Designed miniproteins, single chains. Designs and how they scored, part 78

Each design is a single chain, and the fold is of that chain. pLDDT is the mean over its residues in the fold that is shown.

## One batch from the design tools (miniprotein)

Design m2865
Fold by ESMFold2-Fast:
Structure m2865 (fold): chain A 77 residues (1-77)
Amino acid sequence: SKREELEKKLKEALEKGDFETAKEIVLELIEEEKKKNPEVPEIEIATDLHEELKKKFPELSEEISKVFQKVVEELKK
């Protein structure tokens, strides 16, 4: 699925420390989820996704937190 491919690309970007690419992938994941649930605010989708990804990739927990800080800053613009 598109989500599985995006999560794979995200893991690779995070492992490389490419936080700008990781941010773009997370924003795309949020956009895809927003299309399925238009009534849910993007910041709520980001919060849920942050918790889900930390559970899925616990070894990358610090990197995930760092990229979500950048994502939240982008969503507030």
Scores: mean pLDDT 85

Design m2866
Fold by ESMFold2-Fast:
Structure m2866 (fold): chain A 66 residues (1-66)
Amino acid sequence: LAEAHYNLGNALANLGRYAEAEPHYREAIRLNPNFAEAHYNLGNALSNLGRDAEARPHYEAALRIS
């Protein structure tokens, strides 16, 4: 199920729908806290929304996990 939410987030992000992608990436992380790719892509979505301060801890988590 973490992978399904991650895939939904990616589909939305590919359409530029970053605000809608965010809750799906967060659910993927809730289901699998060690999902490095979900942390990285959440960081990218937040950065694309101009929310760089919120993106930073997710990039840091992705680097720590991987």
Scores: mean pLDDT 89

Design m2867
Fold by ESMFold2-Fast:
Structure m2867 (fold): chain A 64 residues (1-64)
Amino acid sequence: SEEELREEAERLREEAGKLSEKASELGKEGLENPEKRREYIMKSAELTVEAIKKVSEALALEKE
């Protein structure tokens, strides 16, 4: 149903938001800690890609 698709899209957007927030925190920590910068920036990039995938899934459901 339309409501089920909307709820799933909202859930995906919420999950993407949480991943983006974690990515931002790791990115900030990487900038503040040169010794761990590479590790934190790589983890931030990985979480950002996951967030983008979740948003793409939500957009697909919203186009139904």
Scores: mean pLDDT 85

Design m2868
Fold by ESMFold2-Fast:
Structure m2868 (fold): chain A 67 residues (1-67)
Amino acid sequence: SAQDLVEEAKRLLRAGDYEGAARAAERALELDPNYAEAWAVLGHAYIQLGDSEKAKKYFDKYNELTA
């Protein structure tokens, strides 16, 4: 499920596997593009990967869905 993939992504973030976290969150969004927490995980992963522009876009999407 999308929720299980987001839980996996959060575990990968805590482990420092930022590329793995991004992939898991992307898979969650393929199942449910309105799963706001998955966009937040992508934002955090891309901050750690050094891509602040992508991170901002993903956090903006999170904010749109939680407004």
Scores: mean pLDDT 87

Design m2869
Fold by ESMFold2-Fast:
Structure m2869 (fold): chain A 55 residues (1-55)
Amino acid sequence: SGEVAATLAVIGAAMGEGEDQRKALEYANKATQAVREGNDEEALKAGIEGFEAGK
């Protein structure tokens, strides 16, 4: 679940440009950090936000 969340945030970052890309990258970093800490719920939330920001 957390791995999927981090992947979604990275995809959002790859799709975005300018400010949208910055926001997506910020959420991608938050999702990755949450996965490292074992917080799957926070990772999923950040991953979804990152994906939405980048599209």
Scores: mean pLDDT 72

Design m2870
Fold by ESMFold2-Fast:
Structure m2870 (fold): chain A 92 residues (1-92)
Amino acid sequence: SLAEEVKKIFDKTIEELKKAKTPEEMAEIVARGFLEVKRLLEENKADPEIIALVEHNTAKIHFLILMGADKETVIKEVKEAGEQIIELIEKS
């Protein structure tokens, strides 16, 4: 399902974040993961509101990294964003 494919991307993003050594690496990993989710949603003609939520969370998490958020905080935010996005896909 689309939800399962999106979940795999978020799970991979979280695993990559666990190995990140710098804020720049965390930002790049988050950007890549969320862009892949956005592309998958666009290809499957998902609700524009779900795509907007992906974009909003990408910007929010990037801002948190810029403000000095630690790895644990970034991972938590990605996990919570992923859970919200997946829930909306399942309700569509």
Scores: mean pLDDT 90

Design m2871
Fold by ESMFold2-Fast:
Structure m2871 (fold): chain A 61 residues (1-61)
Amino acid sequence: AKPTLILEEARKAAEAGDLEAVKGAVEALVTVSGMPREEAVRLAVEIAEEKGQHELARELR
């Protein structure tokens, strides 16, 4: 799957404050797109912070 589509879903989940959906997007980046887990988590944290979800970003670290 294209990482851009998974990142789009991660942005929507972060905007909604849905921690479990963001975690699901991290797993999809790792398992479907072959992204290293550390990179997938880093991107999810950056997305959460961009959306003002600082507590969600903290939970992902």
Scores: mean pLDDT 80

Design m2872
Fold by ESMFold2-Fast:
Structure m2872 (fold): chain A 66 residues (1-66)
Amino acid sequence: SPEELLEKYKKLADEYQKKADEARRNGDIETAKVYEEKAKIYQGMANAFELRVKKLEDERKKAEEA
């Protein structure tokens, strides 16, 4: 479901950001950059599904009142 995908991608974004932060603390700047890029991609996906969930909620409400 869109709700499950939203939760999944938000969790992935958070996990990759933590990995990036750890890599930077260890001085592994190249690995940190890769994880930061992945975190941004997953955050973008989460944002897209958040909008989709909101649209589906609005449509369900309209259908119930029709």
Scores: mean pLDDT 83

Design m2873
Fold by ESMFold2-Fast:
Structure m2873 (fold): chain A 78 residues (1-78)
Amino acid sequence: SKEYEEKGKKAYEEGNLEEALYYYVKSGDELFKEGKYEEASEMVKKASEVAKENGDEETAEQLEKLAEKLKELAEKKK
């Protein structure tokens, strides 16, 4: 998960928003599979911000919604 987060950050710094989005989503997926829902939520939120910056408002809204659900899961509300 940290490796994908670092790859996402590097891609973002290079201006490759599509690649940054891909790696942040992968990082979130790995964290989710590990039961690290709070960290997964943060990665998906970063992915949403990148999607918004890339002009993909639809993807950004979907990812923001997913991040909210992951945060709820971390708080054990569901």
Scores: mean pLDDT 84

Design m2874
Fold by ESMFold2-Fast:
Structure m2874 (fold): chain A 67 residues (1-67)
Amino acid sequence: GPAQEAGRAATEAALAGGASEEEATKAGFMVGSAQSSGNDEGARAGIEAAAKGDAVGAALLGTRGST
């Protein structure tokens, strides 16, 4: 579903940006969680941060949108 797709996109972007598998997986989980809670903007921002090599920022953007 959309949450899993957003999470995978964030994980793949983070890996392409040089993040570790653990960092990329965490970023993907947090972005996916944002999407599942209806925070499309947070999920998109998280994917963009991951693509810039900021896997930690991607995870933070996912969590901030969950509230």
Scores: mean pLDDT 71

Design m2875
Fold by ESMFold2-Fast:
Structure m2875 (fold): chain A 56 residues (1-56)
Amino acid sequence: MEAIALEDFEGTGPATISFKKGERLKVLREYPDGMVLAENEKGERGLVGKDMLKFL
């Protein structure tokens, strides 16, 4: 499943990733607390807020 980033985000934690507005992310898993495990274009995986993404 793919999603588009709705805004720029700079991940500073070991469980987060960085992305730019309009970047395509691969959604690997959704969590019931509103978090998503996603992979960015660099192949890095981390947790992002579901509200930052538009699912395709």
Scores: mean pLDDT 79

Design m2876
Fold by ESMFold2-Fast:
Structure m2876 (fold): chain A 64 residues (1-64)
Amino acid sequence: MVDEKEVLTALGEIYLAIGKLDEKRGNFEGAAESYRKAAEFYRQAGDTDLASQAEENAKKALEK
């Protein structure tokens, strides 16, 4: 059985990937939104370090 926390971490990884794709396309606002969603899922999973990194990625995307 997959733990609920493992599913939340996987969702965080998916949204992090979407954010990176949006950045590559120049959609920095969309990237920031996806990174914030990744941070929220990582936080729910208890992955506080990954959540902090995703939040930092969102801030950097909006500074471009």
Scores: mean pLDDT 82

Design m2877
Fold by ESMFold2-Fast:
Structure m2877 (fold): chain A 55 residues (1-55)
Amino acid sequence: SEEEERLRRLAQNPEAFDEVKASLERGLKNATSPEEKAALQRELERLDRIRQEKA
């Protein structure tokens, strides 16, 4: 998917990848709804999975 390709490109740039991950982690801490927290957690897990598969 287009989103998946974008995440894979981010994985090739460690600085950009780390910034996106930090932003999502900050969002997770500030999220007010359980649904929002679940969505952010899923996105973090997806980023980690793509990084692991590429390594």
Scores: mean pLDDT 75

Design m2878
Fold by ESMFold2-Fast:
Structure m2878 (fold): chain A 65 residues (1-65)
Amino acid sequence: SSLIDKARELFVKAAELAKEGKTEEASKLAREALELLRKAGVSDDGLEQARRDAEEFLKKHGGEL
């Protein structure tokens, strides 16, 4: 699969872990997903938006990026 597809899979898994209260593991997978998006050539603006979305989601479930 493409790097973007893998990043999407990692964000889905991070969301599931965050809902289960496994916020450290969720944060780690979200950071890995962001790194894959960077390697895939997503723009700096796109990466900042994805990072903000991940931060907001993790914060909603009691975690941090």
Scores: mean pLDDT 85

Design m2879
Fold by ESMFold2-Fast:
Structure m2879 (fold): chain A 83 residues (1-83)
Amino acid sequence: MKVKVTVTVRAQGSSASVRVEVKAEGAKVTMEPVKAQLASDGNVLFTAEGYASDAEVKKVEVSVSVSPEAKLTVVKKEIEEIE
């Protein structure tokens, strides 16, 4: 069983950076590089994807940090079984 985690964060302005950490009990976690997309309103959408092998959805924990922190809005957080 493989679990995919997708987190999309909206940051005000183009200078923010995003860190996403995924933890799963007893599972191997692989993180993809964070992708940035400029929105038409000048905000940046950051998408982070992580994968946990041999994990149960209920045992997957996700933490998100953004710099600068005052500009953080979590738009989407999904944990889904893909295999």
Scores: mean pLDDT 68

Design m2880
Fold by ESMFold2-Fast:
Structure m2880 (fold): chain A 63 residues (1-63)
Amino acid sequence: SRDEALERVARLISEMQDAAAAGDTEKAKELGREAVELLRKHFPDDPVARRLIAELEAWIAAL
């Protein structure tokens, strides 16, 4: 379950970066928010996950 959540987060981040590179800002934001929510749900007390959430939210805000 946890490893499956990590794989899903990694795929969402990859798809988010691809969407942003293609100029699809709204899709990139949606994918990024989905990755953030999965990190919050599955890794609520993980300091590495908290750092990644902050970085993703900052990146989404900059789009």
Scores: mean pLDDT 85

Design m2881
Fold by ESMFold2-Fast:
Structure m2881 (fold): chain A 60 residues (1-60)
Amino acid sequence: EEQEEEDYELGKQSLLAHARALGYTPEEIARLLALADEQKEVMRAFGETIRRGEEIRKAL
């Protein structure tokens, strides 16, 4: 569904931002994204968790 695609993308974007913050190289980030593409279910779950957390924050 559309929401699963959005959660997947959110998970990937969050992973990218976090890796950059930790000082990962572009090559290391590319490797992480490739692994994320192979494990789409994990990335979707990660993105869903982030989205739910953001909704809770906005409701406070």
Scores: mean pLDDT 75

Design m2882
Fold by ESMFold2-Fast:
Structure m2882 (fold): chain A 59 residues (1-59)
Amino acid sequence: SVEELRARAEDLLVKAIQAEKEGNTEEAQKYRDEAARIFEELAKLGHPAAKLMAEQAKK
């Protein structure tokens, strides 16, 4: 399930990049926020690398 959560967060980041390329900044931000939330939950479960990924997703 941790692997599935990570895959979902990564998929959301891909969608954010695509939305940004299309000029949909608000849509891209929503995808980034969702991905960051998933990474934050993974970090709370004891995956320190996920904390860094959550911070990067919000940028």
Scores: mean pLDDT 78

Design m2883
Fold by ESMFold2-Fast:
Structure m2883 (fold): chain A 62 residues (1-62)
Amino acid sequence: MEVDVEKIIEILKNDPSPVIRANAAYELGKIGDKRALEALKEALKDPSPIVRTAAEVAIKQI
């Protein structure tokens, strides 16, 4: 399966849907690529609690 980490980071930062942003955060955690750490740490400040929780879980996976 081809994964584009940069594209998933883009979704996490810019998608208007908190559900889609949360899914992007979980996917980044599952991939475990440390390039995502800055974007995930920024997502801890997201206005949606589901995105913040997903970012916290994802950071723990990396």
Scores: mean pLDDT 81

Design m2884
Fold by ESMFold2-Fast:
Structure m2884 (fold): chain A 67 residues (1-67)
Amino acid sequence: MEEELEREIKLAMAVMRLAVARLAAERAGDEEMAAELERALEEALRLAPEDVDEAVRLAREAVRRAE
């Protein structure tokens, strides 16, 4: 239970950071980066029910590329 809860929290935080990064890119006028982050968000949400760890990794890597 605790390990599962930690994974859920990590996923929620990673998705939130990705969503915030996308909004920041959009506000900065970086349409290409905003589109890339939007695609990463969609893919992470698609993967989350099947592989939470991979979804978290994908989301974190997308945010890292945006920074």
Scores: mean pLDDT 80

Design m2885
Fold by ESMFold2-Fast:
Structure m2885 (fold): chain A 67 residues (1-67)
Amino acid sequence: MATDLRELADLYVKKADEYEKKGDFEKAAQSYRNAARLYELAGDTERASEMRQKADELEKKYQEKKA
């Protein structure tokens, strides 16, 4: 079976969603970044942009919220 890059990206999105649900925003952001790269390689620039924006938002949220 040939692994579709979009399918791999979708797996990273699922991992990111799980991390978000657990409150691991840093790991969630990293997973979204991985998904974005895979979508970009697959030629899905809109989805890649969406994933990058999601990762950036989570990272900004984590950085902005001081302990």
Scores: mean pLDDT 78

Design m2886
Fold by ESMFold2-Fast:
Structure m2886 (fold): chain A 85 residues (1-85)
Amino acid sequence: SAIEEKIKEKLKEVDEKIAEVERLLEQGAPLREQLRAAFETGHLIGKVILWMHQNKAPEEVIKELTERAKEVARRYRELLEQAYA
């Protein structure tokens, strides 16, 4: 269905953004760039979770996205602490 295709597309967007955050960390990118990427990724995941709820996506998909959001939020906090230490 069109909804199933959109679910896959949105999950791919989230995976690509998380991969970008991890790549920037691995490459030792400037802290400012890492912070921006983590912030933008967290915002994207939040929007995707809201869309998933509105379109009655499987509960397991929403739970997985919620855990990913927590991981990104934790990384963003760690980066903020480094920036203002």
Scores: mean pLDDT 87

Design m2887
Fold by ESMFold2-Fast:
Structure m2887 (fold): chain A 66 residues (1-66)
Amino acid sequence: SVDEEIGRHLQRAIDALLAGNEEEARKHVKEALDLMRKAGFDVDEELYESTLKVLRNLAAERAAAA
């Protein structure tokens, strides 16, 4: 399902951020948002950057808690 595929890309983005791979994280965020756009959600560059910022913060919190 599209929800599962979006979730998988966002999880891979978090994993990439935890591994220090910013390029792979950006790729997965873009793929997740492209799937959301195809599913009828209104997505733009602002949502892309906001999503990436939230995932960076989440990855940092998870790293600090480990």
Scores: mean pLDDT 84

Design m2888
Fold by ESMFold2-Fast:
Structure m2888 (fold): chain A 65 residues (1-65)
Amino acid sequence: SKAEEEFRAYVDKLSEKYGGALKVEIEGDTVYVYESLEDERKAAAVASAIAIYGIALGLKTKIYR
């Protein structure tokens, strides 16, 4: 879907910014994000940004470390 493509592009840009420590898998209306950021503040910032964008696109976001 267009929402999925836009979300993937957004996460790819975040991954580029934060050193590539993000993996995205989309299933149905849910986005699964796996992050390996060692910095807890960066992890929290990424989690917040992805969750807010996902909600705006009508997607449920789940983030794992």
Scores: mean pLDDT 77

Design m2889
Fold by ESMFold2-Fast:
Structure m2889 (fold): chain A 57 residues (1-57)
Amino acid sequence: SEAEKHIEKARQALKEGKYFEAVRHYAEALQINPDDPRVRELLREAYEKYKEKLKKK
């Protein structure tokens, strides 16, 4: 599905340390399926990692 493609891209971005890219892809997946609690949690985790990166730069 379209949401699954975005989830996979976000997962790959996280593995590469590209936290903002991961946030964008999880946000797109959540727009497609807003009731998916797993995607909501993954988006929150990606946001936390992104904020940590911003704090150091």
Scores: mean pLDDT 81

Design m2890
Fold by ESMFold2-Fast:
Structure m2890 (fold): chain A 60 residues (1-60)
Amino acid sequence: SPLKKIYRDTILRAIAAAEQVDPELAKKIRELYDKFLESTDESIIRKITNEILDLVEKAL
C-alpha cells in the first residue's frame, strides 16, 4: 500500500538519524519497525509509526 510505503520510508529515516546520536533509541525503533513490518492492520501500523515519531521528536 502507498501509505505503508510512506510510513516505512519515514521510519527508516528516523532509524538512520537515531543511530548517529542514540544507539539505544535506534535499537528500540528497530524493534518497533520489526512489529510494523509484521503488521497488516492499518490501526496498528499507524500506532507504531506515531510511537516511533514521538520518540525521535523528543530525542532528536
Scores: mean pLDDT 81

Design m2891
Fold by ESMFold2-Fast:
Structure m2891 (fold): chain A 63 residues (1-63)
Amino acid sequence: KAKELYEKALENYEKMQQPTVSGTDRRRNYRISVDNAKEAAKLLGVELTGSLKDDLEKIKKAL
């Protein structure tokens, strides 16, 4: 379900914002967020901009 994929993308996006997150963990969380956002966008017919923040907003509006 697109909503579940969006929620997973958002959770990982939020994890990468934590001040204790290492650069390696931040990059990993970014990739997981991007992958889930891409799947949600495919289900909703949303065109991605390449900016994770903007892509998450577009997906949220399409839900």
Scores: mean pLDDT 79

Design m2892
Fold by ESMFold2-Fast:
Structure m2892 (fold): chain A 70 residues (1-70)
Amino acid sequence: SLLDLVEEARRLLEQGRVEEAIRLLEEALKSASGDVKKNLEVAIERLREGDLAGALAALDEAIRLLKQQE
């Protein structure tokens, strides 16, 4: 599911596997819409800027929104 992809990306970030996390988030974007999509786009941008804390915050918001929808 989209939630599973986003949670796995977050886990990869905790392991320092940033490139793999970005690839999963880009895959998740293909199925995302609305505020979830916006937060995933923000997370990818912050990862590319080296802002891991900002990326994790955006992913946590995306996870929260996805749990409300499922």
Scores: mean pLDDT 86

Design m2893
Fold by ESMFold2-Fast:
Structure m2893 (fold): chain A 68 residues (1-68)
Amino acid sequence: SGAEAAKKLIELANQGAKEIIVESSKAGTAVVDGTNAAQVAGAALRLIGDEPESTTITAGDEKYVFYS
């Protein structure tokens, strides 16, 4: 779900990820600066609001896939 993807995005930012790639079936690809609280919050809110069918979150060598 978008909420679970948003939670992972926030967790990765809090763990020090600087570049987080968000691939959403609704919005396409966005690069989020994990050190920028406004960017992280905006991307998370969009994932929750859009409720994409699939979302991939990538930070470094870690990749997470979410389905609704």
Scores: mean pLDDT 86

Design m2894
Fold by ESMFold2-Fast:
Structure m2894 (fold): chain A 75 residues (1-75)
Amino acid sequence: EREELFEKLKEEALASGLSEESAERLAEIATAFFFEDYEEAKKLLVEELLEKGKYSEEEAEKLATEIIEESKKLL
C-alpha cells in the first residue's frame, strides 16, 4: 500500500540521520515517484527546493525535472 511504503521510507530516512521534516518530505517525494506519480513527485520536489530559499521558481522547476528524468532513466 502507498501509506506503508511512505512509512517505511520515512523510517529509513530517519535512521540515516535526517530530521523528522526532511525524512517526511523525502518519503513523500520517493513514494510519489515509486507509484509513477511523476507530476506529484516533481511538485513536491519543487516545493522542497523553494523552501530552502536558494532557488528561483524557474531554477527549482528545471532542477526537479532533471532529477525526475535521471531517476526514470536509472530504472
Scores: mean pLDDT 77

Design m2895
Fold by ESMFold2-Fast:
Parts: sequence; C-alpha cells; structure tokens
Structure m2895 (fold): chain A 88 residues (1-88)
Amino acid sequence: DEEEYKKMLELIEGVNYLVESVRKSKELTELQKKLLEEAKKVAEELLKKAEEKLKEAPEITPEQLELLKKAKEALEKAKKALEELKKK
C-alpha cells in the first residue's frame, strides 16, 4: 500500500531528524542518550518491517527497495551517533 510506504518513509525521516537534532545540541545529557537509543530501536523496527515486506511481496518494487535502503541508512546513522557518545 502506497499510504503505508509513505508513512514508513515519514517515520524514517523523523528518526534522522531526531538523531541530527541531538547531535547538534553539542552537550549530551542522559535524556539525549535515551532519545538516541529510542531512535536506534525505531530504526531497527522499521528495517525489520521493510525486510518483511520484501519477503511477502510477490514482486519486488522500487518503493520496497527504497524503504529498505533508507531504513538501513537511518539505523546506521543512529548507531554512529550512539558510538560517538560511548567514546565520551
């Protein structure tokens, strides 16, 4: 469903926005750490859903491939932000 794909893309954009906003704050608090962990969890769930859609689909569409790519990129971005936080 196109509406579901659009909704998943919006959620991915939300994750990316949250991660970027926390990183730009410069000073990381315990709350900001928790927000990054939640962003990672949401990105992991979105990636799982994108992968499930590919497995269940009778034909692979460009929209499904785009969702998978963007979900992977969002998860990688969240992981990198958390990894940078762990070094401090």
Scores: mean pLDDT 75

Design m2896
Fold by ESMFold2-Fast:
Structure m2896 (fold): chain A 67 residues (1-67)
Amino acid sequence: DKEKEEELLKKAEELAKKSKEPKALTDLGNLGFQAGQEGFDKVAGYAFEKAYEAEKERKERELKEKS
């Protein structure tokens, strides 16, 4: 269902914007997993990609501070 796919995609976008918060990052990953299970591969791919980018940014910041 394209309507549900777009709803989940918008939720993923909102969580991606809040991905500096650990809970939002976890929720984004969970959303991606559930979307994939329901066959919304576009949402799953987007959510996992954004979660990966957010996690990488956090690790790079932490690494810079520890150097």
Scores: mean pLDDT 78

Design m2897
Fold by ESMFold2-Fast:
Structure m2897 (fold): chain A 74 residues (1-74)
Amino acid sequence: SEREEAERAVLEAGRAAAAGDGERAVEIAERFAKESKDKELAIEALRSVATVATHFGLREVAERLRKLREEIEK
């Protein structure tokens, strides 16, 4: 299901962020958000990954994900 795809994307992006690979975290989250037909799931996934990025001190990554979410919300 699309929900399971969102959960998988969040887990994979979160693992990248935990490993310090901010670029990979953004790549995974952005790809899911752009390919998803469910706007609410895309926004939820981006918020979840941004929270993980913030937890690991990846402020630039969290900001990039916030801007991507704002683009989708319009």
Scores: mean pLDDT 85

Design m2898
Fold by ESMFold2-Fast:
Structure m2898 (fold): chain A 85 residues (1-85)
Amino acid sequence: SRELVLRLIALKLRVIGLEIEVELNKDKMDEETLAEIKKHLEEAKEALDKAEAALDAGDDEKAEEHLEKAEEALDKAEKLLKEAK
């Protein structure tokens, strides 16, 4: 699916943006908050890898499930980062 491929690319760019923002703001965060954000970013990356593998296999349903998991993990990371500033 073209829409799922575009969503995968958008989420990969979102991960990069969040990693940059975390690095720029790490001095404003305690170690526990940093660890939790990094945990959610790792969960998002793993979900995106699984989504890409599913798309490569032609399994759009599994790809969509993994993209949703990646979005949820990124939303959690963004919320923690916003609250820590």
Scores: mean pLDDT 88

Design m2899
Fold by ESMFold2-Fast:
Structure m2899 (fold): chain A 100 residues (1-100)
Amino acid sequence: NIKTQIIQGFRNLGYDVSDSAKLSDLVKIFQQAHGLKVDGIFGPETKAFVKEYLENHGLDAPASVDEQTFLIALLKAVGLLPDTTTSLTQEMLAELKNLN
């Protein structure tokens, strides 16, 4: 289960994450890890940072940051994806949508 792997990944980095964590809780942890405003909202500030984060890791930055782009950045931040990954498998995407 990809949700369990994400939670464990954040715990391995020293974050206190509940087994019942929602996507908004993971957004807050990502924001805190990267020095952003911790509001749990995937808004313009977080989207701008995700775009810059991907560009700085040698990846093609999309013209707009979407949910898939954010999920890729989140998985890379917890070490679940290599920096060369530019898309998620359909199975991974379906599992990540189960975070809601």
Scores: mean pLDDT 68

Design m2900
Fold by ESMFold2-Fast:
Structure m2900 (fold): chain A 83 residues (1-83)
Amino acid sequence: SANDLLIRAAEHLIEAAEALEEGRRLEAEIHLGLALIELGIAEMIAEENEALRLLREAIRALEEGRAEEAKRLAEEAKELARK
């Protein structure tokens, strides 16, 4: 389902943020790439919702090096998608 894709995208963004905070740049890039694929598919099949919006904000935060904020946003999105 679209919610399963949003949950997986959120999990990969959390992993990317943790990797970035620990200086594991390659792992952060891999997890971000996986999250972008999952989010792209979810966007094709999902209606606009708060989880989708938060995941886009998390990606932006991560691209700007705001790893703690990206992780928080992704965790919030995951919680919303689980409902």
Scores: mean pLDDT 87

Design m2901
Fold by ESMFold2-Fast:
Structure m2901 (fold): chain A 70 residues (1-70)
Amino acid sequence: MQEAIERLKADILARKEEIEEQIKEFEEEIARLKEELPSLDPEEQLEAQRRILALEIVRKLYESLLKWAE
Protein backbone atom coordinates (compact mmCIF):
# COMPACT_ATOMS: atom_id res chain seq x y z
CA MET A 1 0.00 0.00 0.00
CA GLN A 2 2.63 2.59 1.04
CA GLU A 3 4.88 1.54 -1.88
CA ALA A 4 2.03 2.16 -4.35
CA ILE A 5 1.54 5.66 -2.87
CA GLU A 6 5.27 6.45 -3.15
CA ARG A 7 5.25 5.33 -6.82
CA LEU A 8 2.23 7.55 -7.51
CA LYS A 9 4.01 10.50 -5.86
CA ALA A 10 7.11 9.83 -7.98
CA ASP A 11 4.97 9.77 -11.14
CA ILE A 12 3.31 13.07 -10.20
CA LEU A 13 6.71 14.67 -9.47
CA ALA A 14 8.04 13.38 -12.82
CA ARG A 15 5.23 15.46 -14.37
CA LYS A 16 5.80 18.45 -12.06
CA GLU A 17 6.71 20.85 -14.90
CA GLU A 18 3.56 19.87 -16.88
CA ILE A 19 1.38 20.37 -13.79
CA GLU A 20 3.03 23.74 -13.01
CA GLU A 21 2.40 24.88 -16.63
CA GLN A 22 -1.24 23.80 -16.28
CA ILE A 23 -1.52 25.83 -13.05
CA LYS A 24 -0.08 28.88 -14.89
CA GLU A 25 -2.66 28.42 -17.66
CA PHE A 26 -5.45 28.41 -15.05
CA GLU A 27 -4.01 31.55 -13.39
CA GLU A 28 -3.78 33.36 -16.76
CA GLU A 29 -7.37 32.42 -17.68
CA ILE A 30 -8.63 33.55 -14.25
CA ALA A 31 -6.76 36.89 -14.59
CA ARG A 32 -8.16 37.40 -18.10
CA LEU A 33 -11.74 36.69 -16.97
CA LYS A 34 -11.39 39.05 -13.97
CA GLU A 35 -10.09 41.85 -16.24
CA GLU A 36 -13.03 41.38 -18.66
CA LEU A 37 -15.66 41.05 -15.91
CA PRO A 38 -16.54 44.80 -15.50
CA SER A 39 -17.21 45.17 -19.27
CA LEU A 40 -19.59 42.18 -19.49
CA ASP A 41 -23.40 42.08 -19.33
CA PRO A 42 -24.85 40.79 -16.02
CA GLU A 43 -25.63 37.36 -17.54
CA GLU A 44 -22.11 37.11 -19.01
CA GLN A 45 -20.65 38.24 -15.65
CA LEU A 46 -22.46 35.36 -13.89
CA GLU A 47 -21.08 32.82 -16.40
CA ALA A 48 -17.58 34.34 -16.13
CA GLN A 49 -17.74 34.17 -12.30
CA ARG A 50 -18.82 30.51 -12.46
CA ARG A 51 -15.88 29.77 -14.80
CA ILE A 52 -13.47 31.63 -12.48
CA LEU A 53 -14.73 29.58 -9.52
CA ALA A 54 -14.35 26.30 -11.44
CA LEU A 55 -10.82 27.24 -12.56
CA GLU A 56 -9.81 28.27 -9.01
CA ILE A 57 -11.07 24.92 -7.65
CA VAL A 58 -9.14 22.91 -10.29
CA ARG A 59 -6.02 25.07 -9.76
CA LYS A 60 -6.16 24.44 -5.99
CA LEU A 61 -6.57 20.71 -6.62
CA TYR A 62 -3.44 20.72 -8.84
CA GLU A 63 -1.48 22.75 -6.25
CA SER A 64 -2.61 20.35 -3.50
CA LEU A 65 -1.62 17.36 -5.65
CA LEU A 66 1.94 18.72 -6.09
CA LYS A 67 2.22 19.59 -2.38
CA TRP A 68 0.96 16.10 -1.46
CA ALA A 69 3.47 14.47 -3.85
CA GLU A 70 6.38 16.43 -2.31
Scores: mean pLDDT 82

Design m2903
Fold by ESMFold2-Fast:
Structure m2903 (fold): chain A 81 residues (1-81)
Amino acid sequence: DKLKEAALKIAEIVREAAEQSTDPEVREQLRKTADEIKEAVSKGDVEKAYRLGAEAISLLRKAGFTEQAEEMDKIMEEALK
């Protein structure tokens, strides 16, 4: 339950970053990643959702969304405790 809730929050942060992105290519990549995380959660594959979340953190940092990446790290660490 908590792991699924955290994964959905992660997907929402990635989606919000996509909406804030001024680069259409980065926006498309972030939207795709958010959708993939949501799909993994809907199928009960929480492990895949978390792996995709970790990949999204790297992508967000490269795109300059450092604050969002740090928020995601915190959510993932708290959910895994």
Scores: mean pLDDT 82

